Designed miniproteins, single chains, continued (5). Designs and how they scored, part 84

Each design is a single chain, and the fold is of that chain. pLDDT is the mean over its residues in the fold that is shown.

## One batch from the design tools (miniprotein)

Design m19098
Fold by ESMFold2-Fast:
Structure m19098 (fold): chain A 70 residues (1-70)
Amino acid sequence: METVSLEEAIAAAEELLARGEEAEAARRALELARLLLERDEEGLLELLRRLGHSEEQLERARARLEAEKA
């Protein structure tokens, strides 16, 4: 299920962050976020925010998603 996949990715990223593997955790989350782009715009933005992306980066991501929708 897609929800389970998203939760699994977040859990894996949190586990890696707890072990000091911040770069790998962010990389995994970003890779999965790319797959979620077609499914859930808000889920993608929330994931990016949780990883510490700035409001400016989130705003750009939203603008791109809206451009994709035309």
Scores: mean pLDDT 61

Design m19099
Fold by ESMFold2-Fast:
Order: C-alpha cells, then sequence, then structure tokens
Structure m19099 (fold): chain A 88 residues (1-88)
C-alpha cells in the first residue's frame, strides 16, 4: 500500500539523518536513496511520479559526488512530493 511505503520512507530518512550525525556519510546517502525510491513508489499521479524521479536521480548524483547532505535533501523532497500525492 502506498501509505505504508511512505511511512517506511520517512523511517529510512530519519535513519539517514542519524547516520550523517554519526559521521557515516556512505550509510546516510544509501538510506536517503532508499527513502527517495520508496517515496517514488508511494507517488500516485504522473506529475508526482515525474517529480519524485527527479529527486531520486538527484539523490544518486549527490551520493556519487560524496554529498550525503544533498542526498538527504533530495529524499526529503521526494517524500514531500509523495505526501502531496497521497493527500489528493
Amino acid sequence: MAEEKLKEAEKLLKEAKKALEEGDKEKAAELAIKAALLALQASKNKESILKAIGEVLRAIGAELDGDAEGAIEAAERAIEVAKESLKE
């Protein structure tokens, strides 16, 4: 169910932020990408899906650049897109 995937995405985002605080940038980026992918799977309409795809690609790009904070920001935006999709 899309709502359950969104809750799992939010949980992974919290774990990503904690990993970043602990200095584990690689784990933070991996968890952020997983969160963004779950948010994409929770998105219901075409506009939200396309926006979420953009944020997933941004999160992957940030990881490749060693930017764990950027990956987390992209995951946060993907989750917000999915939340808006589920409201409507």
Scores: mean pLDDT 84

Design m19100
Fold by ESMFold2-Fast:
Structure m19100 (fold): chain A 59 residues (1-59)
Amino acid sequence: MAYADLESEERDGRSVVHRLTVSGMSLEELETLLAALREAGASPEALAGVEEALRRVRE
């Protein structure tokens, strides 16, 4: 799975990721997505979604 579409959902911090489905993404890919969201100034809700996905991938 490529995270390109996931990054498109967070648009300049204006749009938020309401639901993040991760399937086959690696831990490093999720960390990259999280960093991109933080840099874009995504909402706390969007960040929480990605962080939860990271925890699930980590077990």
Scores: mean pLDDT 60

Design m19102
Fold by ESMFold2-Fast:
Structure m19102 (fold): chain A 70 residues (1-70)
Amino acid sequence: SLEEFKRHLEEALEALRAGDRERAREHLQKALVYASFAGDDERLYLTQQALRAVEAGDLETARRYAEKAL
């Protein structure tokens, strides 16, 4: 659901602000599942980009993509 997507995305944003890469990755992966299930291609794309940025260690870029996905 959109509510579950937003909940995980908000948790990911809190983790990104705290510099907690592992927690951010976990919640972005969960948000990605909900976006995929909903068929929301824009939110799916933005969440994928946020996750890729986390994997690259670029938490600021990840935060920007995650905020845009809200």
Scores: mean pLDDT 87

Design m19103
Fold by ESMFold2-Fast:
Structure m19103 (fold): chain A 78 residues (1-78)
Amino acid sequence: HMTKEELDAEVKLALADMYFALGDIAESQGKKDEAIELYKKALELYREVLADPNASERLKRQAEEGIKEAEEKIDKLK
């Protein structure tokens, strides 16, 4: 069963994924600066999940993948 602390980490991961998806939408619309800002917000949240001692191994692995993808997107758009 998920603890309150694990739930908080899962909510942060979901929020990070949402910002990443919004970044993809902004990129598809040619809104380069907006896309970069959204990917940066996703990156910050993924890093928080990875640093959270209460996050499960599964959540941390998903956060690691999200960090890699967000960094690649930011680098590509610069």
Scores: mean pLDDT 84

Design m19104
Fold by ESMFold2-Fast:
Structure m19104 (fold): chain A 69 residues (1-69)
Amino acid sequence: MPSEDLARAALEAAQLILSVPGVKDAWVEVDNAGDQARVTGIDVEAEESAKKAAEKAKEEAEKILREAE
């Protein structure tokens, strides 16, 4: 599929977010039901003290995912 690179990027994005200290969980949701796979959401569970770092990691993850689309 032309979106296999996106699936790979989603794994890298999730690992990047999870590498942030204080992040408890991270989900990258990819919709592959249509003609093209696309990121439908990135959700992050983090401690209050890590929220800003988690938001920064989420932005970096979004860039990785966008480049893979």
Scores: mean pLDDT 73

Design m19105
Fold by ESMFold2-Fast:
Structure m19105 (fold): chain A 94 residues (1-94)
Amino acid sequence: KLKPIVEKAKSLGIELSEEEKKIAKLLGISEEVALIIKAFESGKLKLSEEEQKLVEPYFIEYYTKMLMLYHGLSEEEAEEKAKKIWEILKKKQE
């Protein structure tokens, strides 16, 4: 389902470093999902409204796990912050 978005991100020249791949594995996130998130964060990957609906749950999961692991937040606090980060980045795309 994410394959067309992954191909779009790759076409932009966005690649994961070996360290970023290791972090994705540690978080239980696929390299494909990590690539999409990196491209979206860079502002280079523009997502349609339908693509945003597909990516949102993966983005929230990634940031929730990252904030818990690196910032010691509870799952509830991390999820709330992840949702706020998503809204901020989504608005920057518009």
Scores: mean pLDDT 82

Design m19106
Fold by ESMFold2-Fast:
Structure m19106 (fold): chain A 72 residues (1-72)
Amino acid sequence: EVEFSGLTEEEKQAVLDAVRAAAPDAILKRAVKEGNTLTLTGEGDVSQAPAIAAAVKAALPDVTRVNLLLKE
């Protein structure tokens, strides 16, 4: 159901776990990793974005930039 690009199997699991822990009501649709940048697309409150970004950076230490595209 979640579409991944540029991530290893371990990174995919880490993203899923981090997003679910930070924002259990958010629905992740896509995760794209390009170098040290991770772009997440999904549905949820924009106010959850800082918590999701922090959780993902904690789970993926090589990720220095997180882009979040959340829709209501």
Scores: mean pLDDT 82

Design m19107
Fold by ESMFold2-Fast:
Structure m19107 (fold): chain A 55 residues (1-55)
Amino acid sequence: SSARQARREAILRSLSPRQQHAVQLVEWGRRSQREAAELAGLSQATVSRVLRRIE
């Protein structure tokens, strides 16, 4: 739905550059949360929380 997409985009825009990078690695790069966290310089817990927020 357009409303859900708009909400998701708003959340993505509120994320730090590292958090945005981690989301791109998981969704586009098909990386695991662990791999995305390592590449973005974040904890796996942070990546997990961010992904839950955008779902």
Scores: mean pLDDT 82

Design m19108
Fold by ESMFold2-Fast:
Structure m19108 (fold): chain A 71 residues (1-71)
Amino acid sequence: VEELIKELEERAKKSKNEEEKRILETAVRLLKQGDLELALQALTMAARTSKNEEAKRAAEEAAKRIEEILK
């Protein structure tokens, strides 16, 4: 979990896409709180509703990694 948080923080920091940055920052906050299921829900919703391909892909990849941790 800690490694995932660090990776998402770095990606958010380097992103030029405001939507991607906001989505990843929200996920990082929820993961730091230990709320993996809520983080997964937020990312899944972002992946479904986002109009930006980069933001959508980032949300999908992060959601998949959380699903793997929860199993």
Scores: mean pLDDT 81

Design m19109
Fold by ESMFold2-Fast:
Structure m19109 (fold): chain A 74 residues (1-74)
Amino acid sequence: SLPPLTPKQQEFLDEVREAMDAAREVAEMIEAGEPLEKIEAKRAELLAKLKNPLAAKLFDMLVDTELEVAKRLK
């Protein structure tokens, strides 16, 4: 069984979840065929809201992966 989370650990997991939800929002825009300028503007907006550096890095990695996948399917 996993040990109970501390409030600080819960805050970290919430920040990671925010990063994943933000990346999903950008991924949906990419899948919808939105203009690259609109995608990059949304990416910058969402990245600016992420307070945790590791969560921000996760967000960037997920978005870069989605852009690369979309490029290869073109």
Scores: mean pLDDT 84

Design m19110
Fold by ESMFold2-Fast:
Structure m19110 (fold): chain A 92 residues (1-92)
Amino acid sequence: SSETIGLLLEAARLAVEAGGTVSVKIEGDTVTVTLTKASPEAVQLAQQAVEVARSEGLDASLKIEGDTVTVTISGLSPEAQTALALGVIGLE
């Protein structure tokens, strides 16, 4: 799952560098990451993160609405959820 987190944080970094925003919402075992101003490269990284998460047996989905990308992952450990949230906060 470290690969999933790394891919999501890279997608988030690209969105922030493009002048977009990143938000993380944690509800129980479900994490929702929303990126605005996502480039095609950021979308591809988010899609790869979802595919990796699914390959590891997690329930993961991606929704694209214009240049807004929402990734939802269920079943991440509390440690992984915290790492993702802190990584996103570190992007300013």
Scores: mean pLDDT 82

Design m19111
Fold by ESMFold2-Fast:
Structure m19111 (fold): chain A 84 residues (1-84)
Amino acid sequence: SLSREVAELIGEMLSAIATALQAGDDETLALVKEAIKAVSNGDFEKAIELAEQGSKLAREQGNTDLARELEAFKEEIERLKKLS
């Protein structure tokens, strides 16, 4: 179900929050939090944009692992949008 897939995605995005916190990347952390809020509200377009912005910011700051994680979340959000 869409609700289950949204819950699973949010759980995975919480891992990205932990990574951003460990890196001290408050700017990317703020974008990830807004993306989770957008997913929770069913605003998948906004969530995709925020995940894209977060991935670019993480890459600019040298956090390649976080950037890769956020790109994967963008793809998962795009899949959920197609199901809704």
Scores: mean pLDDT 78

Design m19112
Fold by ESMFold2-Fast:
Structure m19112 (fold): chain A 59 residues (1-59)
Amino acid sequence: PPAPDVAALLAFFRSFPASAHVAVARYILEQLRAHTPPAEAALAELLRDPEFRAAVDAL
């Protein structure tokens, strides 16, 4: 499968209200971990975004 587009994933994440950000971050993490091979480079880049990082840290 093609490598995940980090910019598209961040746009998707930001399309939701702040109250949904933790749930959306969980969903994105589950989708990335379901890839074979796991999309670890995309995950690392997503975690460099402060809003996405804060949502993941709230999990």
Scores: mean pLDDT 76

Design m19113
Fold by ESMFold2-Fast:
Structure m19113 (fold): chain A 68 residues (1-68)
Amino acid sequence: SALDWAALGGKLSREGRYDEAAEAYKQAIRLKPDFALAWNELGVVLEEMGRYDEAAEAYEQAKKINAK
């Protein structure tokens, strides 16, 4: 499920496995595009990787979802 992918992303992020964490969060978003938590956590992981423009886009998606 989308929640299982997000949980995996969180585990991988805590282990410092940021590339794999980002892929897990992307799978969560693929299954549930309105999953604000997954978008926000993807932004955090992208920042840890220095991918600031992509992180900003992920945070913007989470913000748009939470404003609905």
Scores: mean pLDDT 87

Design m19114
Fold by ESMFold2-Fast:
Structure m19114 (fold): chain A 96 residues (1-96)
Amino acid sequence: SVDSLVSAIEKAAEGLAKAVREGNRFDAEVYLALLQIALAIGVLDAERRGDFETAEKLRETGARHVARFEQAIDAGDPEAVLAAGKELVEDVRKIF
């Protein structure tokens, strides 16, 4: 469901922001990977239902926001991580 995907994104973004705040690069990469896995599951679920338009929009939106998370990690900016997470949630809700 959209709510399950949103919950997974929010939890991963919170963990990522905490890891960035603590300077824990390893945990930051783990949370970024978990976020990418949640998005991939969302894409696969849409494709399984025959909703290829939603799947394509989610792939494109996910790729843009992953790039933003990577930039925030490199900058050591936990606020930028949280902002990217909120915007990703809003974009995901608009797609569904």
Scores: mean pLDDT 88

Design m19115
Fold by ESMFold2-Fast:
Structure m19115 (fold): chain A 76 residues (1-76)
Amino acid sequence: MGEELVEKATELAREAAEHALEYERTGNEEAKKQAEELAKEAERLAEEAAKLSEEYKREVHERMGRVQAEAGERLA
């Protein structure tokens, strides 16, 4: 169960980052809305995973952190 939540949270975080990058490059307001919605869903799933165990909490935060780092590199 927790592994599935970690996977889904990470995937939604990546999609949110993609839309956020599009908004920063183009000013597309629909991309901003999609990024915010997906980020909130990712956060919710991450919280559920974190409640299951300390290991899943660490794993989901680490994986979501990597997504944010990769998005930052794509802006640079």
Scores: mean pLDDT 81

Design m19116
Fold by ESMFold2-Fast:
Structure m19116 (fold): chain A 67 residues (1-67)
Amino acid sequence: SADELIAKAREALSRGDYETAVKFAEEALKLDPNNAEAHAILGAAYVELGKSDEAKKYFDKYLELTA
């Protein structure tokens, strides 16, 4: 389920495994394209990977989905 993939993405993010966090969050978005938490995880992971433009895109979508 998307929730299980999000849980795995959060665990990977907490371990500093940013590439794995991106993979699980992207898989979650394939099942639930408007999942706010998946966008927040992608934003956070991309900040840590030094991809500021990608991080901004996902955080902007997160704010849109939670407004």
Scores: mean pLDDT 87

Design m19117
Fold by ESMFold2-Fast:
Structure m19117 (fold): chain A 82 residues (1-82)
Amino acid sequence: MLTPGEELQLGKEAAEKGDAETAAYHIAKAAVLTAKESLDLSEEQEKEIFKAAYEGALEGGKDGDFEAAQDAAAKAAEAVLR
């Protein structure tokens, strides 16, 4: 299983290649793994966090800004947990 940092590295590499969907996928996986470090999540909660983070990363990264994609994904994941 990849660490959150390893997932983010793969996301950054995909973003540099112009593959926004693959970048968002890895950012979303990193968000789920980060949440699992501090929280006992059900499978349904993991899916909800992934979906929110994926959609957030796509919206935040629309201008090719990887940092904005990562930040938007993190905020979307936090919103699901509240």
Scores: mean pLDDT 82

Design m19118
Fold by ESMFold2-Fast:
Structure m19118 (fold): chain A 101 residues (1-101)
Amino acid sequence: GPPPKPVEFEYKGEKRLLTPEEILAFMPSEAGRVVAEAAYVFAERSGLEIKKITVLEVSDDRARLRVEAYDPASGREGWIEFEVEGKLDEARAQIAALRAA
């Protein structure tokens, strides 16, 4: 398929243009990767295009992202916050179920 569209990624005041795979690889923890994957799965299922991700919080068991997205169906832009706190295996199972649906 076509190469994945780069997303504006902001972490600790630094901005980069990264692909979804590069954002997942850049995350410093499992919680960061899980929350980023959740954001992408939600966007895919909702027909939204992610334009920017800002890391608000990331630790080994917690992460919070602000995601700015474009809805091509309405022509509107908006933002959503995604958060994960502990229980990363449970979060991963929920993400997998959403992807499979």
Scores: mean pLDDT 82

Design m19119
Fold by ESMFold2-Fast:
Structure m19119 (fold): chain A 75 residues (1-75)
Amino acid sequence: MPPLTPLELLVLQALGLYGEMSAAQLAELLGVSQATVSRHLRRLESLGLVERRRRGRTTLYSVNMEALEEYVKEV
């Protein structure tokens, strides 16, 4: 498995600390564009490390703690 980028690690850390966040909230917190965050969230979702859910007009993301724990044991 390819290693996570520093920005992907920061996304996982932020979601772990705050629970559910939108791409816009992550972009503001990390000082990057929403497009950049969305690209990394898409990759993390493909790896099973984050989950996406729609709440009304907003899409919220959360970390899959079980998958993350297994990932850090392997790498």
Scores: mean pLDDT 80

Design m19120
Fold by ESMFold2-Fast:
Structure m19120 (fold): chain A 72 residues (1-72)
Amino acid sequence: SIEDLVEEAKKLAETDPEKARELLEQVEKEAIRLLQEAASLATEGNSDKARELVKRAQEILKKAREIKKLLE
């Protein structure tokens, strides 16, 4: 899952920062896909599921940002 990629990036941040950056790029790409899916669901009238995906994407991006700060 995308959450597994976040956990792996955090683990690799100290031992393999290059691989951690690569995984964070993948995480950000997947989070954008979740936001696009949420927009599609909102258009279809499924507002509750759309909100759930937005919250999930926001949580993922927040964690990714924290890991990215460790790599600066």
Scores: mean pLDDT 84

Design m19121
Fold by ESMFold2-Fast:
Structure m19121 (fold): chain A 104 residues (1-104)
Amino acid sequence: SPELEEVYKLVAETAEKMLEIVREALEKGEISMRQAIELEAQITSILMMATVAYRHETPLEEFRELAIKGLEKLKKYIEENYADVPAAQEIIKLIEETLKKLKE
């Protein structure tokens, strides 16, 4: 389905951009190795969920709900644990932009 592919691509591209932000923040010494691992694990979990949901042709509404819930949980985790980190604010902005696109 073109709609399923569009949701998958949106989530995958958002995850890739978030992973790049985490990598650059680690290289600049703005976050610890432990923080990078924890953030990458959560971002990768969202990407894995989207990949599996797309492969199994999950109904569009269920796929969007899974993506929205995953991104909202990640946003809350970052706001609670990394709110003072500049890289975290960039990730939050990406999540908010993606959530807006998912909430038609």
Scores: mean pLDDT 89

Design m19122
Fold by ESMFold2-Fast:
Structure m19122 (fold): chain A 61 residues (1-61)
Amino acid sequence: PLLSDRETRGYAYMIRGAVYMTIGDYEAAAEAYRKAAEILADDASAEGEREAARAAAEEAA
């Protein structure tokens, strides 16, 4: 696969956050985005995705 297991988990949390945003559960969305940012924080290849996840978490909170 093109993505590492950690990157896959990070993106999964980002998708989960987006779903919660769609249904209006902003607290759960912020939590999911924070987890995505934490998972991607140690992956230099996903720096842009980490930044996006962090910004989304701040907006949702």
Scores: mean pLDDT 71

Design m19123
Fold by ESMFold2-Fast:
Structure m19123 (fold): chain A 77 residues (1-77)
Amino acid sequence: MREEEEAKREAEEIEKELRDRGEAYRADPALSELGELAFQAARGTRTLYEKSSPKDALEAGRMAKEAIDRREAALRA
């Protein structure tokens, strides 16, 4: 029970972080395409912890953040 609650909390935190990053990306013309990707990742993470498993949501959220970080680095290079 507690482990599932902690995983859900972490997944919710990742969702909020992705949403906040999406807003920041939208404000930067060079990174605006990452805004849409971040919002899609936030919605996907939420769907997973609501419909599937908080642990699956946490894993998917972490992977989405890594993918966005790599794409941001490539766009800034």
Scores: mean pLDDT 81

Design m19124
Fold by ESMFold2-Fast:
Structure m19124 (fold): chain A 98 residues (1-98)
Amino acid sequence: MDEFVEKLIEAAKKEKSPQKKRELIVAGAVYLLRQGYSEEDVREAVEKIAKAVGLEDQAESIYETARRLVEAAGTSPLARQEVDRLIAELEKKIEEVK
């Protein structure tokens, strides 16, 4: 997880807008939740990433957005499609960091 968090921080730093930084961190939280990491571990990772890119005040909102999206994906095909799209974009951004 530490290597993933470090790469996500670097990817988020490269984003030009605060909105795009936030979207990337949401995608990262969705990814970690889908990998089976605990709520505590995912919240800690989101706080660390958000602090590193100047979005500390948004950490709780980011986590709750990701949690609700993963929850909705269990019952909604549209939410599942959105989760899959976010993860694909995240994987692309992480690969670009090296």
Scores: mean pLDDT 83

Design m19125
Fold by ESMFold2-Fast:
Structure m19125 (fold): chain A 60 residues (1-60)
Amino acid sequence: MEELLEWVEKRYGKEAAEKLREILERNKDDPVKAWTLVTGEIMRLLAEEVERYLADRVKF
């Protein structure tokens, strides 16, 4: 778990990692729900990264 949060912090910044920590903390009593929400947030971050990469390339 901590390795995943460290990876997110290094790649997407402290704010992204904090958001994942909040999701985990709010859903500690339901591990399946916690992981589903965390996975969704990571997929959203990756999609935003891809969109930004493509947008920058299309400009040139």
Scores: mean pLDDT 76

Design m19126
Fold by ESMFold2-Fast:
Structure m19126 (fold): chain A 55 residues (1-55)
Amino acid sequence: SAEEALKKGQNALKAGEALKNPEAIEKGRQALEYAKKGDAEKANEYVKEASKLVG
């Protein structure tokens, strides 16, 4: 759902910020933007990319 994607996007952004990884932060930010637009599929793609960058 879009709400679930929004929560995952917020978590991905926070993880990137905690690790101070600019690429992970950007992927998390894009995940949030797509989640807010209701595009859960694209939001989840960016969440996965951010997760790969934070380990």
Scores: mean pLDDT 79

Design m19127
Fold by ESMFold2-Fast:
Structure m19127 (fold): chain A 89 residues (1-89)
Amino acid sequence: SLAEKLAQAEKQLAKLEERLKKDPNDLLAKAEKAVLEAQVALLLGDREKAKEYLREAIELLREAQKAGQLSEEEAEEGIRALEEAAEEL
């Protein structure tokens, strides 16, 4: 159900917020949070908001690669997946 999917997303967001409290420079946690917020926006029918969050996640993955938090291969893979997801919306 929609309520179950929203509850699951809220639980995951709470875990990411706790992770970010311990390490506010965790760009991967910020990217994962943006992806979850995109999923919530889609569940609520807001495709434009979902696209905005996916673009934010893509930029955060680029920053994570530059900061050494993510390999070039992992960044390319993640960015391609998010760009494809945004195109399907």
Scores: mean pLDDT 88

Design m19128
Fold by ESMFold2-Fast:
Structure m19128 (fold): chain A 98 residues (1-98)
Amino acid sequence: EEKKKIEEKVKELIAEAGQHIVDARNSIRAGDYDAAAEHFERAAQHLEEANKLKPSPYLEEAIKHFRRAAQAYRAGDGDAALAHTDEAVKALSKFVEE
């Protein structure tokens, strides 16, 4: 049953990261780039915990890109931030589909 507990915890962590991604997008729509950056960093933290339980190159890629997106939003570079957000979401989708 240990494997079931790990899969359940990973699913929980991915859901928590997903909620922060939604909150980040809402912050972007409101023009609050600092709040968006904070939510993307929290999403990355939940994905790091998931990666410790179930290592995946897709999770590593998503974590790196969400952190780079957060840095770009804090710097006011919306184009770089959007590009990194798109790559992070794409990587996370590949992990969920696998």
Scores: mean pLDDT 88

Design m19129
Fold by ESMFold2-Fast:
Structure m19129 (fold): chain A 50 residues (1-50)
Amino acid sequence: MEEEIRLAEEMAKRAEELANDPSATEGEKAMYRRMADAMREYAEQLRKEM
């Protein structure tokens, strides 16, 4: 659980960085922003289960 929370938070941070990459398309940026939000929600869900 602790490793999963850390990985989910890391994935969210990585997705946010990709969403801010100037070479990414508008569609890619939208996808990465959604992915970052989903990963943060997943980390919160895991914290509630601990």
Scores: mean pLDDT 80

Design m19131
Fold by ESMFold2-Fast:
Structure m19131 (fold): chain A 100 residues (1-100)
Amino acid sequence: GTVDPAQFEADVATALALIQITVAENAVRRDPSPETIREALEAVKKAADLAKQSGSPEALRTAADGIRRLADLVESTGTPEGRKAAEELRKIADELEKAA
């Protein structure tokens, strides 16, 4: 069938959200500094917003899973900023899962 422009925009937003979460995880694995953790949290907040805007339950569920994996990673740094970021990430993941 012909691609619906609205569906295409939703698919692109979904892909970008998943890429942003993966890039954030890889950045933290390479450099678990407080600065990188803050940048990862901001990237994830933007990715979560894109997933919500897509209206796709699959996108919301997949994003929530990726965010929880990142939360475990930043908590494992043992830093106060890591623990705080993990708490915020898990809250975002829970909200995405409920929206799915």
Scores: mean pLDDT 81

Design m19132
Fold by ESMFold2-Fast:
Structure m19132 (fold): chain A 82 residues (1-82)
Amino acid sequence: MEYWKKEIEEDPNNYQAWAALGQLYFKQGKYEEALEYYEKAISLSNKKEQARLYFKMGEIYEKAGKEEKAAEYYEKAEELEK
């Protein structure tokens, strides 16, 4: 966790660092924080990476028991892969 926070401090546009922190919070069950970090990563990434990150947000919503929200984000990921 500390490593990725330092990467963001050095380069706040490093979407990979934001996504890595999102994944770390997700593994800790901190779904709200994970979603915030993935949203930031999406805002800084290209279309192909945005598709992958939306898929990850779908996984987070599914784990949080929000199946309808998970479906919405999976659809967003699929639309970006077209």
Scores: mean pLDDT 80

Design m19133
Fold by ESMFold2-Fast:
Structure m19133 (fold): chain A 70 residues (1-70)
Amino acid sequence: MTLLEFVLELVKKRKGVKSLTKEQIETLKKDLEKLGYDPNKPVSEYSLEELVELAKKLALGDEEDVKEVL
């Protein structure tokens, strides 16, 4: 799972949708890059604390939401 795929799963969970549009995916990719993250980097290279901080910065959830997606 890449960092982008992880963020997409959090967005889907929060919105209660099974899929996102191409435009929504591209926007999230750009938002991650602007925050200094590599969207193609594996989530296994980030700590749980780093992933929870990212989710909070994007207003996508808390530690429990992150653990459910991982």
Scores: mean pLDDT 83

Design m19134
Fold by ESMFold2-Fast:
Order: structure tokens, then sequence, then C-alpha cells
Structure m19134 (fold): chain A 67 residues (1-67)
């Protein structure tokens, strides 16, 4: 089994990756809103919601690691 330290580093890496993807989606959503592309905004907001739920899952896993 991976050590607690290794698991922590892996979780942090995945969390940072997801945050980056969410920020990229926020940028795309803002651009689509300025262009008046409401359908694209809805699609991007749905993908952002999926990533936010995944991030929540990883944050709960991080919180469950022994201190």
Amino acid sequence: SASTRQKLLELIGEILRLIGEILDLEREIERARKEGDEERVEELEERKRELEERLKELLEELRSLPK
C-alpha cells in the first residue's frame, strides 16, 4: 500500500489538476457569455459542475487521511 504521505501528494496533484480544468472552463464560460452563445454556456456550466463534484470527492478523501 502507498504511504499516507504518498497518498497525500497524489491527491494534491489530482486536486490541482481539477482546479486548473475548472479555471479553464470558467474562462471559456466567460468568453461564451460575452459572445452570447447561451447553449455553449449551458454545456460548459454542466461540465464545470461535473468537475466541481469530482473536486468535492477528492477534498473529502483528503480530509479522511490520518493526521
Scores: mean pLDDT 83

